# Designed miniproteins, single chains, continued (2): the designs that were tried, part 98

Each design is a single chain, and the fold is of that chain. pLDDT is the mean over its residues in the fold that is shown.

## One batch from the design tools (miniprotein)

Design m7400
Fold by ESMFold2-Fast:
Structure m7400 (fold): chain A 64 residues (1-64)
Amino acid sequence: MEIVLEALSDVPVDSPAVLGMRKGERVRAELLAETEDGFLLVRVLETGETRMVGKDKVRIVEER
């Protein structure tokens, strides 16, 4: 499922596996999975890279 994620707060890059974002930044991604511990696993469409982001740090603003 193609989605647009918007950051609700700044999300620092603590590791290569984490999607770093600034508050209000939007990223187009494919939603791959949701984890039980509160992460979204996404593929960033611009880079093709798989990243994780906390569900509490972002909102889905578009779905396709």
Scores: mean pLDDT 78

Design m7401
Fold by ESMFold2-Fast:
Structure m7401 (fold): chain A 61 residues (1-61)
Amino acid sequence: SKEQARAFKNLGNTAKDQGNLDLAEKYYTQALVIAQELGDEDLIKEIESDAKEVSEKAKNI
């Protein structure tokens, strides 16, 4: 559901803020899968933006 996608996105944001980038990426991936199944383009874009920021940081380490 949309609620589940938002919950996973929020968990990803929390993990990112705590510096746990691996966990953040895992939660963002789950949120993105649900958002794609729902066809929620705004939510997909938001999750992709947040996930890209985490991936960008990982590539620079």
Scores: mean pLDDT 76

Design m7402
Fold by ESMFold2-Fast:
Structure m7402 (fold): chain A 86 residues (1-86)
Amino acid sequence: SENRKRLEDIYNGAMRLLERMRKRAEELKDSETLKKIDQAKKKIEDKYKKLSSKKVITKEDVENFEKEVLELLKEIHERIAETEKK
């Protein structure tokens, strides 16, 4: 289904971006951001597993997942940007 494909695309995109952010946080030696990245990764993985196990994935499921993922990624991105200023 289109909803299942979109859910997978959001998940894969988020995991790739988190991996890039993790490498940057490691370069900056920002242990607090690394912890936030690990927590965000686990939260996204757990939610993806729960949603992907459903017989029917709704448009609302996809939109809510995307919103939550974007909020987590934004928080980490802003944290890295702030650390880079120092």
Scores: mean pLDDT 87

Design m7403
Fold by ESMFold2-Fast:
Structure m7403 (fold): chain A 70 residues (1-70)
Amino acid sequence: RRYSTEPVKPSPTLPEHLLQAARELKLSEEQFDRASKLLAARPDATAAEVAAYAGLSRARASRFIRAYRA
């Protein structure tokens, strides 16, 4: 185990597969931004946490998380 210099946050470039998931889920820009921001900071976040933070239903949050982890 080694120390990382810094958690290099990828630019808010948003991977294509996440953009596709957002389109399929019909997320608003705000919902998509909040959900992607939370998952970038906490990839282990649960659907309930993402739903609460981004204002999504748990079903949409769960599907978005699966897309993020894919």
Scores: mean pLDDT 71

Design m7404
Fold by ESMFold2-Fast:
Structure m7404 (fold): chain A 85 residues (1-85)
Amino acid sequence: TEPVRVVDARSEVLDDYLPNQTIVGPATGSGGRRWDRVVVQALYTNGTQEIQEKTLTGGEPATFEVDKDVKGITVTYLQEPRVEE
């Protein structure tokens, strides 16, 4: 994820997750804001990490899957500005 065009960001640490789960980010309007991108960072029990990101467009949710060996998950929602002159 590139933060240079981020207007707002919100991160959530998921403590109540199930392994081998599908994580669905908000389409838009989560927390009263429109979110343009969501980033999921999964930390695995062997110390490796996986970062997945997806663009949110037209009210469509972002869906991510994490493996059963996940130790912790952080979800970050990002709002990007329009390209302005």
Scores: mean pLDDT 58

Design m7405
Fold by ESMFold2-Fast:
Formats: structure tokens, C-alpha cells, sequence
Structure m7405 (fold): chain A 85 residues (1-85)
């Protein structure tokens, strides 16, 4: 589903961000992205549970996960920009 695809893209961005931070020796930022990945995974699993139980619409779940995708993407792009200085 589009919901699952957006989560997989968010996960890929965070995994790339963690690897980039570790490659820079930036353990603090790597830890922050690792903690963020755990939070995004928890939200994804929670929304999946609500969808299975019929407590949320697929559009509502998609809109929530899509907002997280944009927030994570913005954060990673900002980090990459800081490294260019």
C-alpha cells in the first residue's frame, strides 16, 4: 500500500542519516537519528494496529505517515547542508 511505501522511504532516509552521521564520527547525531527511527517504527506499528482494528481510515494513517516522511526528509537535508560548511 502507499502507507507502507511511505514508511519504507522514511526508514531508508533515517538509515542513510545514521550511516552518514557515523561516518562523520558524529555519535550524538547518529544516536538522535537512531532514536527517531525507533519512534517512527513505533508510530508505524501503532497505525497498522489501528488500521487492522478498523479504528482509523487508510487516508488518515497515510496522512500521518506522510507528514513524518516530510519532517524526517527536511531534518536529513538540513544535516547534509550543515556538513557542506
Amino acid sequence: SKFDKVYEETKKILEEAIELAKSQGDDETAKMFEDLLKLEESLYEYLKKLLKEGKITEDAAYNQILQRYYDVKRLYEGYKLELEK
Scores: mean pLDDT 88

Design m7406
Fold by ESMFold2-Fast:
Structure m7406 (fold): chain A 60 residues (1-60)
Amino acid sequence: SKEERKEKNAEAITEGIVDVERRYLENQGVPEDEIERRLAELRKETYEVVKKILDYFDSK
């Protein structure tokens, strides 16, 4: 369905952003446990924002 495609796209975009941030934090020497905590929060917040953006474009 249209909603399923939107959700999958939001997940894919979110994971792309999380992957970039993971590499950045690893390069900064942040400990793995702290990286996982930060990325869990980032993933949740990013998904919500990306989904809102996709919903906005879908409304056109």
Scores: mean pLDDT 85

Design m7407
Fold by ESMFold2-Fast:
Formats: sequence, C-alpha cells, structure tokens
Structure m7407 (fold): chain A 61 residues (1-61)
Amino acid sequence: SAMEEAEERVLAIIDESSLAGVRTYAALFRHEAGLPGISEEERAMAERLLAAAEAKAQELE
C-alpha cells in the first residue's frame, strides 16, 4: 500500500540520517502522533517511526 511504501521509505531515511536528522524526525513524528485529527492507522505509523528514530538517536549518541 502507499502507506506501507511511505513507511519503508522513511525508515530508510532514518537509517541513513545524522544524529541531528533523526532528532528532527523524532520531534516531527511525536507531534504527528499527538494530532487530534489523525487516523488510527496514521497514529500507529507515526508511533512506529518515532520509536525507530529514537532508537537510531540512542545508537548515534
């Protein structure tokens, strides 16, 4: 699906990003997960992407 393709693309970007880059992504996904109008599917994806960005930031620290 388009959402699965987007998630895979973003995960690849996170894996290739600098510490500053993954911290920026973590902040973005945290904001998206908290949006009141977001669908459950979009929230779940944002939470998975946030977890991936936070894990990558911890590896790079």
Scores: mean pLDDT 86

Design m7408
Fold by ESMFold2-Fast:
Structure m7408 (fold): chain A 60 residues (1-60)
Amino acid sequence: DGVEKMIAVIREALATLSPEEQKAYLATMRQMINDPRITYLSDEEKAKMLAALDELEAEV
């Protein structure tokens, strides 16, 4: 689905970044997903993306 594709793109982007840049990128993505103005993602999709970001953050 679209969320899985976005997670794959994020993972690919992280592979090109330093650990410091990875942490900043993940923090920015988390802020964007948690923004109440973002209405094109369902609550389920937001939860799935946040869970994926938590996993990626643990890998840094």
Scores: mean pLDDT 78

Design m7409
Fold by ESMFold2-Fast:
Structure m7409 (fold): chain A 85 residues (1-85)
Amino acid sequence: MLEEVREKLRQYVEALKELIEWALKNSKDEEIKKRAEEALKELPALEAETFAALPELDLEETLAELERVLAKLPEQVKKFKEQLK
């Protein structure tokens, strides 16, 4: 269970990082670029904190939530990219 949660969380973090990097490259909005730079800088600390907290969480509920988020992520990313172009 814990290993599966860690794997799903890594997939989520990777997808977020790619989206943030895409926004930095493609957005013409300075505020969006600023937020993306801040998010990218904060991401390693947030990742480390979240991974450290995993053993204290309800792993079954956490896994189910991560699976739901990952399933919705491609559609949400598509909508976000359409709004930023």
Scores: mean pLDDT 76

Design m7410
Fold by ESMFold2-Fast:
Structure m7410 (fold): chain A 98 residues (1-98)
Amino acid sequence: SIPGVLEDLVLEYLDKMHDIFSNEKDLEVRRERLDQAVAAALVEAAKYIGEEQVNQVILSSYLNVNKKESLSPEEQQKLLEEVRRKAEEFRKLLAEHS
């Protein structure tokens, strides 16, 4: 389970994604928008629960999904950078649709 603040933000950003892209029929595009929305929620959550806690959630989720025990520091940095990139892309989409 995720912390309550993170859960609330994920639900909020998913709601924003569904509102803007409700008519999108391309499943690949919808999946990309879902990933971007979740990434944006995670980056926003860092303002409330701290960057270290959010980074732990990102890393533990990745390890669980990919059935890995650990990641190298370089792999951790790349993963966190990818999440930040996806978050920025979603924020740009949000601004374009406001």
Scores: mean pLDDT 82

Design m7411
Fold by ESMFold2-Fast:
Parts: structure tokens; sequence; C-alpha cells
Structure m7411 (fold): chain A 103 residues (1-103)
């Protein structure tokens, strides 16, 4: 069952792209809290998802693998680390984000 491109366009008409990314990041935040992650990790995962979303809006041709590589590069530059649970949630969230923006 393909998702119609017109339905995506209609949804984005009601919500500005920046606000849509923010709403998605807040949904990921709730998932992180539900998983019992520490507040610091919740904030980090939420931030990385929001950054990936902004990057994807700037360059919609980016693949999931390229976005994940950008996240890994950011973590290495900042010296920040993710737990296994945080990494799994982030990978899931980026996959959903790519599906949402590209359809």
Amino acid sequence: FPTPEEQEAEEKKLLPKAEEIKRFAEEVRRRAEELGLEEEEVELVTFLVEQAGVQLLADPSMSKEELLALVEATLKRTGLKLSEKSRELLEEAIEELVEEVKK
C-alpha cells in the first residue's frame, strides 16, 4: 500500500516543515523517557533527531546511511556518547524521518 504524495503535501500544508520536525523530535523524546533513559541522553537523542530532520529538509536527497554518518561525526566531534538503547531509538527515528520526508 503506497502512501500518496498528495497526502504528505496536504499534511505539510497544515504544519510548517520546521514545526513538523519539532513535533517528531518531541515524540522521540517521549519514547526515550518511556525507555527509562537519563534526562541527559533524552536531550541528546532529541537534539540529534532534530538536527537530522533539519539536514534532511535542507538536502532531501540524503540517505538514511548519510544521516547516520552525520550523527556519528557529530558525536565524535563533541565527544558525546550514546548508550545502546539511545542508539537503537535514534536509528529507528532517523528511518521514520527519512520515510516521512521522502514520501
Scores: mean pLDDT 74

Design m7412
Fold by ESMFold2-Fast:
Structure m7412 (fold): chain A 80 residues (1-80)
Amino acid sequence: GSISREEAIALVMKKYKLNRVEAEARLRGGGEISGKPLGEEVYIDTKSALIVDPEEAKKLKVDPVSGEKAEFALISDFKA
């Protein structure tokens, strides 16, 4: 599935208690969360708001922090 960039921003704001500007910066940076630079395709776990690249989304079946099943969605409006 996919979600909009606005929905991804809202998930990050809620999960990490950030304002909109900080949440947008976190989506662009990626490296603060995953430790890896993000490319053109960005995925987000709809439960944890964990931001990952496509390769990490394929490898991670559960969130490494919570242990819950990961439900990754492509951020459809994300541009490099």
Scores: mean pLDDT 68

Design m7413
Fold by ESMFold2-Fast:
Structure m7413 (fold): chain A 78 residues (1-78)
Amino acid sequence: AKELGEKVAKLIIENIDDPLAREIAYALAVMGAGLLKASGKPEEAREFLRTVADELEKSGTPEAKRIAEEFRRLAEEL
């Protein structure tokens, strides 16, 4: 879960200047977390989402910070 979250955050950060690629990476992350929850792994889904948020905040860009806040909210809703 943590390793996947780190990879997803890296994809978002590396594509921060490509809005379409960034949105696709975001959508895949949200879908992945939803599938983990549906498969009975809500704690793993929360850990994944929190890892993505932590890595995005670490990048220091305003766009990444906004996306990080969305991932934190999704983790709390699980």
Scores: mean pLDDT 77

Design m7414
Fold by ESMFold2-Fast:
Structure m7414 (fold): chain A 88 residues (1-88)
Amino acid sequence: SMAEKLLEEIEKAIELFKENKEIVELLEKAKELIEEYKDDELKNLAISLALQYVLAELLGIEVSKELNPSWPEELKKLFYEFYEELKK
């Protein structure tokens, strides 16, 4: 499932960033959200995308502030909701 693959990727990321407490806290929060919504593929996709944006910001990687205009409106809405939740 998408949730299982995302959880495996997050666990690998936690090990990679284990010395960075702020990133580990972000990844643990994302893991909790994916577990909560494990049967909802659209929410898991939105959580994954939001996590990538917040993680890039924490790493000092410049990312476009504009969402992809081709994304479905429901995905954009869910992205913003999870983005705000992940930012603390």
Scores: mean pLDDT 83

Design m7415
Fold by ESMFold2-Fast:
Structure m7415 (fold): chain A 94 residues (1-94)
Amino acid sequence: MQMTRIGFYVGRTTINGQPYFIGSFFYQDENGNLHQFITTLDSNGNVISTTFRQVTQDQRQQMSASYRSTSSPASGQDSQITIDIGTNIINDYI
C-alpha cells in the first residue's frame, strides 16, 4: 500500500499532574483513506505508547476540534478537514 504523509501534530497534555507530549503523523493511502500514527512521550522524552489506526470521518472532525479548539464542527467537511490536517497542522508546528 502506497502512503503519502499529509500532516503531523505535536501537542502537550497533563495526566495526574505529569506533563506528556503527543506526536501524530497523518498519512493518506492510494484510496484516499486517512491513517494516523500516534506516539505519547513523558516529560523526559520516554515513549509511553504508540498506536497506528485508520481514521474515520467522525474521528477526523473530532481531531480537528481537539487540536484546534476554535474549529467549528459546522464548517468541518472531509475535504476541509484533510486540508486542515495536511496544511494547518504542519504549519502550526513548524
Scores: mean pLDDT 55

Design m7416
Fold by ESMFold2-Fast:
Structure m7416 (fold): chain A 98 residues (1-98)
Amino acid sequence: MLDQIKAVLDKAIQEILDNYDNVAKVKEIARNTIKEVGELLLEAGVKDSDVTTLRLHMHSEFNKVVEMIEAGSSKSDIEKALAKVRDSVVFRAEVLLK
C-alpha cells in the first residue's frame, strides 16, 4: 500500500511540474491526488476520521504550493516544495498504515 501511495504522489509531482504555469490544472491534479491517496488508505482499512485528517493535511500542503506558483516562485522552488509535500504525506501515511 505505501508504495502505491508513493507512486501516486510521484506521478502527481511530475504532472504539477509539467503544468506549473497553469494554476487551474495544478489544483485539479492536487484534488485528484488527495482523492486517490484517501481511497488507497480506506482500502487498506484506515479509519475514515484518520483519512479525513490526512486529506486536510494534503489540501493545506498543496495549497502552499499553489500560493507559491501564484506568487511567481521559480520552478526549482516549486520542485523543492513538492518534494517536501511528498515526504510529509508519505510519513503520515506510513504511521496510519501501521
Scores: mean pLDDT 88

Design m7417
Fold by ESMFold2-Fast:
Structure m7417 (fold): chain A 83 residues (1-83)
Amino acid sequence: EEKERQEKIEELERRMENIKVLADGEIDSLKQETEKRISELKDDEEKTKQVMENGKRKIDEIQKKREDEIAALSKKMQELKAE
């Protein structure tokens, strides 16, 4: 019924919100760790580049996972709204 469908939609919205919050927290933590490591390396350009590339790769992986999960939940929410 309408109430049960609405509850499922709200649950999916909460899940999407939680995914965003958790991913943002992980990205922020990785940025802070990357910046700290770069700071410790000073003028070592090669090591700084490697640390930056590793950090960017991990952030990109988290971002892609977040996008995929949100897309799946959004599709499910759209299907529930269409019913």
Scores: mean pLDDT 81

Design m7418
Fold by ESMFold2-Fast:
Structure m7418 (fold): chain A 74 residues (1-74)
Amino acid sequence: MERARELLRQALDAIAAGDIAAAIAHLRQAKELLSEDEEAVRLLEQAIALLEKEPDDEVARAMAVMAISVVLKS
């Protein structure tokens, strides 16, 4: 769990820095570590899809951050 949480924090930092490729890479690694948590996998897949489809959209980035934050609070 702690390594997955570290990756999620790194993904949030990458989004804040505008490094969307790094954010997606960290989210994919966190999703693999959380593969037994169906809700976490669903939320992280949503975050990855938002960042891949609309990397420059502030609303898409905000929605991705919200999804990641829900997983971190679990």
Scores: mean pLDDT 83

Design m7419
Fold by ESMFold2-Fast:
Structure m7419 (fold): chain A 65 residues (1-65)
Amino acid sequence: SAMEQEKKAFKDEVLQKILDRTDVNEAIKEAKERFGPKEALEIVLQAGRKEVEDLRKKKEEEALK
């Protein structure tokens, strides 16, 4: 639905701000106000997991060269 697509887009935007270390406090505050503290923490954890996975893929690609 359109509402689910809007939620995903907003979460993706917050996730990207956290990854870029840009307006992190404001992004987390907005997520807390919109989805609650539990959901906001899940977004922060997802950002951390993505950073680890991206580093792993980069290391694997370097090993193949």
Scores: mean pLDDT 76

Design m7420
Fold by ESMFold2-Fast:
Structure m7420 (fold): chain A 81 residues (1-81)
Amino acid sequence: MELQEEVERLLREVGEVAARGADLATKNPKYADEIARAVTEAVEYLQKAMEDPEKGKEFIEKAREYLERARELVDQLEADI
């Protein structure tokens, strides 16, 4: 199903953002808490999408919002270093 493939793709993207955020936080912890929270929320919504496929699209949309938030914070950290 398309939903499962989308969740797997987004989980990989979340992992990449989390790894970059963690590395950058060692140099500048300014957004460490916000990045960690956004990553955690994205993962939680992706897990919910897999548990409840009927609401899966709504949960994926929420996960995308948090993933984008995490990316913005990581980009800001990179600019500040």
Scores: mean pLDDT 82

Design m7421
Fold by ESMFold2-Fast:
Structure m7421 (fold): chain A 99 residues (1-99)
Amino acid sequence: MAEEILERAKREAEALIAWAKEHGNEEAIEHAEKAAEALLKAAEYAAKYIEDPTEEIREKLEEALREAIRHAALALIAITEDEAARAEIRAAADATIAA
């Protein structure tokens, strides 16, 4: 299970970066790379949490997930020209992080 989570996260991280390169600009690519790094970090902490569920590992997992969501939203905003759509993406990311 732990290896499967990490391999899936690597695959999704690569897909996110590829998507940003195809559809985005330099700003979108930069945020996609940061989101990918945070996603891999979150997967590593998730694997550790499955083996040894401690509050410290949970806090690190939650922090990495919030970072991944934040940068993924910023990558999407960077390629979105519509102001209303940008506001909706930001609101959705903020709501997800707060939950």
Scores: mean pLDDT 77

Design m7422
Fold by ESMFold2-Fast:
Structure m7422 (fold): chain A 78 residues (1-78)
Amino acid sequence: MEEKYEHLLKLARGLGAAIAVARHLGDEDTVKWLEERLKKIREEAASLFETPEERQKAIEDVDKAYEEGVKAGEADLA
């Protein structure tokens, strides 16, 4: 479980960086595709937990990892 969860968080960070690059290039189709993948990562991460509180925490952790990825990608483009 923990290893899969860490993998999903790394994927979310990677998607964030990729979305930052796609937005910089004006590639709206790629942005939409990456946003759909992020939604699936949220669902997968939440599915690893049984309580509503843990599921919400997993979604928050995915969103935080994604935002960190976006910021890192934006910094690399500056």
Scores: mean pLDDT 83

Design m7423
Fold by ESMFold2-Fast:
Structure m7423 (fold): chain A 93 residues (1-93)
Amino acid sequence: SLKEFEERVVEEYKRRLVEIFREVGGEEAAELMEKALEYLKLAEEGDTSKLEEAREYFEKAMALLTPEQRAELLARIKAAEAELQAEVERELA
């Protein structure tokens, strides 16, 4: 269904984000990003109080990175967003 497709796209994006954090910042940065996404999911499921925890874990993940690693991370995230959008457009065509 369309809802199942949308859910798969969101989960694939989250998976790619964690992998980018792992490749650029290492396992600890990836684990902190996984925690940020877990709290974000809880907020999406109705516990909006978890948004603050999601932000805290994201900030902790970013704090592990050097300025050069942060620049690489942002570039890779933008590339991954563009590629996923192109894949979605191809699948819907």
Scores: mean pLDDT 84

Design m7424
Fold by ESMFold2-Fast:
Structure m7424 (fold): chain A 66 residues (1-66)
Amino acid sequence: DAEVREKAAAFRALLREQVAAQLPKAKANNDQAVVDERLARLEAEVAALSDEELAAAYDEYLELLK
């Protein structure tokens, strides 16, 4: 339980960092309204994932790095 929550939080943090890194480039190449809508959709999709699904995705990400 605690491990699942920790991994889910780590993956959410990783996704936030990746989005933040790409956001300035997305804003430079797209209308603000389009960027805002895409961000809202992405946030909704991530929010729909369970802690178990996020923890599993984090494990797969770590395996891929090897």
Scores: mean pLDDT 74

Design m7425
Fold by ESMFold2-Fast:
Structure m7425 (fold): chain A 61 residues (1-61)
Amino acid sequence: MPKELRDELFEREAELAIEQIKAVTEALGSGDVDGRKKRTDEIAQESEAARKQALEESEKL
C-alpha cells in the first residue's frame, strides 16, 4: 500500500473530525438540538465517503 495515500487518508479523517467538532459547537451556540444531530450525521457521512474514495484510489495502484 502506498504510504502517501495512507497518510492522506489519515489527514483527511483528522480534518473532517475537526470540521465535525466545529459544526457541533456552532449548533450548540444556535440552541438547535435537531440541527446538531443532522450536522453531525452529515459530516460523519462525508468523512466516511472521503475515506472510501481514498481507499478506492489506493486500489488502483
Scores: mean pLDDT 70

Design m7426
Fold by ESMFold2-Fast:
Formats: C-alpha cells, sequence, structure tokens
Structure m7426 (fold): chain A 81 residues (1-81)
C-alpha cells in the first residue's frame, strides 16, 4: 500500500541518515501519490505538509521531521480502517 511505502521511506531515511531536504522531497512525491489514490486523506496531508514546512523553516532535525511523518502514518491508518 502507499502507507507501507511511507513506512519504508521513514525506515530508510533513519538508517541512511537522509538530510531534511531529501526527506521532504521524497515525502512530497509520496503525498501527491497518496492524494491521487485516497482523495479523502487530502485534509490530513495538508495538515502534515503545514507541520513539515513550519519545522523546516525553524531548522528542525531529520529526527523531528521523521516524527511528524510517523504521526501522519498513524492518523492515515486510523482513517483508512
Amino acid sequence: SVIDELEELIKEAEEKKYSVEEILEKMGRWFKKLIEEHPELEPLVLEAERRLLAAYLRGASPKEILEIAREFVEEAKKKLE
């Protein structure tokens, strides 16, 4: 599933120590795909994108960006069940 792809991305980013910019670029492409397959998740994606942008602008670490991503995965799973 698209959610499984994001979980794999989070794991890969943590193991390979991706930069914030690399994480955000990959997540942006994934969010676009997710909205195309699950339009009902658009409000949740927009909220996550706002949180990620705010974190980026204040110089958040990769760890914090990935925490926001993990929180999004949990909320998305809850809404799809």
Scores: mean pLDDT 84

Design m7427
Fold by ESMFold2-Fast:
Structure m7427 (fold): chain A 75 residues (1-75)
Amino acid sequence: MDVYQVSVLTRAEAAQEVVDTLQATPGVLSVRTHVRGDRAIVTGTFSSEESARRAAERLSRIPGVLGVGVTRVPA
C-alpha cells in the first residue's frame, strides 16, 4: 500500500503548530519531529496523496514554515 510523506522545514517555534496541523488532517498515519537548533524538521505520513497534498498546502501558509515537500513512498 502506497504511503505519502510530507516533509516540513520550519522554525523551532512553529514546530508545534505544524505537528497539530498534520495530526488534524484526515488520513494521517504518523507524525515525527526532529529539532536542530532554531530549526525543526516535521514529517507526516499519509494513506493518500490527496490528504498529503491538502496538508502540504495548509502547512505552506503557516508563519515560520520555510519549505514543504510531498514524496510518494513505494510499497
Scores: mean pLDDT 84

Design m7428
Fold by ESMFold2-Fast:
Formats: sequence, C-alpha cells, structure tokens
Structure m7428 (fold): chain A 95 residues (1-95)
Amino acid sequence: KKEELLKKIAEKLKELIDLVKQYRENSTPEIIERIKKVIDELEKLLDELWPHMTPKERALARRIRQAVRDLLSGDRKKQENAIKELKKIVEELEK
C-alpha cells in the first residue's frame, strides 16, 4: 500500500521534471496546465501518504514541496536547483 503510493509519487515527480524541461524550451498554456494538474495529483498523493510516513519520509515530502514552490517561483536558478533536487528524490524513492 505505502510502497504503491511512493512508486506513484516517483512517477509523478518524473512527469513533472519532463514537463518543466518542456516549459523551459517552449512555454505554452498547454504545458502550464499539465504542470498544474501534475502538481495537484502529487499533492493528493502526498496527503494520502502523510499519516503513514516516518520522520525521514516526512522530511522527503517537505523537500518535494519546497522544490515544487521553487519551480513555481519564476526564478530560473531556483527552478534549475529544484529540478536537480527532484531528480535526487526520484533516485532515492526508486532504491
């Protein structure tokens, strides 16, 4: 159950990373809308998982939320750092 939610979170993070890369190359309203939907789906998964999280997993969830905030900040450097952080988180979740 918990493993299934963590796997879905990793999948949504990968999708978000790819969409943000597309957005940086060509920012269309369609890409922006897809990013918003993936973030909403990710937040729902994190909320569902939150009561079952260890302190370490809650720290990971906070890192995800901070990276999402940085992606939405409009700051190119923050977005670049957030993409790197999300990639590291995906790698940690897929171990």
Scores: mean pLDDT 83

Design m7429
Fold by ESMFold2-Fast:
Structure m7429 (fold): chain A 64 residues (1-64)
Amino acid sequence: VLNVTDEAMERLIEAFLKSTNDPELAERLKKMSKNDLVLEILRLSGTPEETLKKIGEVLEKLEK
């Protein structure tokens, strides 16, 4: 992950939600926090759990 603004991240999340063909999944994603949404989108894209954990750690550090 590079330097991504909150606005850019929200746009990516929104685009992904609109592209999904699973209404149940879309409803679930809309109820998540921003960080949880990013991690769930990456997991659904086939990102390995090890990579998801590392991304989560990076997101946590960037929030400080």
Scores: mean pLDDT 67

Design m7430
Fold by ESMFold2-Fast:
Formats: sequence, structure tokens, C-alpha cells
Structure m7430 (fold): chain A 88 residues (1-88)
Amino acid sequence: MLEEKIEEMRRRIREDPNNYDAWTLLGAYLLNQGNLDDAIRSAQRGLRAGNGTYPGSYRVLSRVYQSQGNTDLSQQYQQRADDLISQN
């Protein structure tokens, strides 16, 4: 269940706060619950833990801002994610 996945990500983060993938997945699961503020916070922590080099957290931020109707921020984060994928 979604709640079990969230709890697992929180455990991984407690063990390693630099686990950018766990922060990114937590953000995605929180977005799926409609918890937009916590999704943003988790994705931003993922960006910091990964030094802004991994596309996943940018995609989560893009989707959250799209859900809030902030098209400008959504497009900015989507573009950054796409740039990272294109550059590998």
C-alpha cells in the first residue's frame, strides 16, 4: 500500500539522509496522496542530497507545480529534468 511505501522511504532516509533516491520516491508517493507541500519539501531535499544532478526530483517538482497551476515553475523543472536526461 502507498502508506507502507512512504514509511519505507522514511526509514531509508533516517538511515542515510543523503539518499537522494529515497527523498525523490518519498516526494512522488506524497504527490500521489495529494500532499503537495510535503512532496515539494521531499523533492527539494532530494535535489540537495543529489547536488542537483539527478532528474527524478525535478520531475516530482514539475508535477507538483503543475497540480498547483503554476505552469512557469512546472516547465522550468521539467526542462531541467529533460536536460539532465539528455546529458546523461
Scores: mean pLDDT 85

Design m7431
Fold by ESMFold2-Fast:
Structure m7431 (fold): chain A 69 residues (1-69)
Amino acid sequence: VEAGAKAGAEAGARAGRAAGESGMPVDQSQLIGGYAGYEAGLAAGGEEGAKAGREFPANSGRQAALDAG
């Protein structure tokens, strides 16, 4: 679970930052980050990792996108 949340947060932050840097709106960057976090969380922690990855990295991705802009 914790490994999934960490992997999700990192993937979400990377995806959100990249989207933000490309000029994508913050809401879309957050959605991209959340989806990336869900995928990474699922891979690392199964169902619980997917839930944690989807919820936690969405915030991380949004913040990264804002910091990149």
Scores: mean pLDDT 63

Design m7432
Fold by ESMFold2-Fast:
Structure m7432 (fold): chain A 82 residues (1-82)
Amino acid sequence: MDPLEAAAENLERAAEAAEKGDFGTALHHAGMASHALVGAGEFDPEIFEQINKGKEAAKKGDGKKAAEYFRKAAELAREKAK
């Protein structure tokens, strides 16, 4: 499996968990996505900025904002996988 696609999948799972109010699961999947990106040698500041904004929103209990940021990060990761 492409590590960038694995990162994108984890970010989508983080977004889904955040929308359901499961912030612990959302943060776990966001962390897994960050590890997959680093393992792939991907350090795009825009992708990590979106992940960090998603994590911050999740920590504040804002599931809608967290999901928006995690989905944006997933889109950017998929663009890099091409």
Scores: mean pLDDT 85

Design m7433
Fold by ESMFold2-Fast:
Structure m7433 (fold): chain A 61 residues (1-61)
Amino acid sequence: VSKAEVAAKASELSGVEVVIPDVPFADKRALLAHVMQLLADKVPEEERQAVADELYAFVFG
């Protein structure tokens, strides 16, 4: 999946607009870690866990 697809899915799941910088990531896990860090201050912990679970399924499923 592309960075744009991950950003769109994260935004859909969290209700927060997620913008991923146009920089390379080492792997898909690094990309997901960056996205979850962006949500850390904007989304409650319990909602972040649900978003993380669905993003991992989307990216690795």
Scores: mean pLDDT 76

Design m7434
Fold by ESMFold2-Fast:
Structure m7434 (fold): chain A 94 residues (1-94)
Amino acid sequence: KKEKMAELLTEALRKAIELLEEAEGPLPEELQKALEEEVPKVVAKLKEQGFDELAEALAEYVELAKRTALEKLKEAVEKAIAEVKPKAEKAAKE
């Protein structure tokens, strides 16, 4: 269960980074709204699965999106991928 959550999160974060690579300037309003609505749900699910540190990191991404330029959010997302990728790879091997 935890490994499957890590795999889904890694895939979502990879797609987010690809989207951020194409953007410039401040975050698009649509992306900001998606982060504000969906991230709290993912944070709750991650805590249920025991990924407390990753859940806290995701909560920080929303705060960074509100208070800083696109580059800071991209940096935070890259860090989350680095933390989740090893767990996702382990799940794939089972």
Scores: mean pLDDT 60

Design m7435
Fold by ESMFold2-Fast:
Structure m7435 (fold): chain A 67 residues (1-67)
Amino acid sequence: SLDVFNTPFDAAVAAILAQGGRFVGARLEGKKLTIEYEGDFDKDAVIAAAKPLAEKQGLELEVVDVS
């Protein structure tokens, strides 16, 4: 859909890049969205950006630092 440009995935990737990190991967298992990144920053920055959008879509968000 053309209206999904502001998704929890897009917000998470933008937050990772803003912190100087690298996006590694994402998976959706049922209603659980897992975002994997690497970088020298706290995952709270990614959670703060993506969690409100994930909750709006009825998704549970997990953020994993794979550094």
Scores: mean pLDDT 79

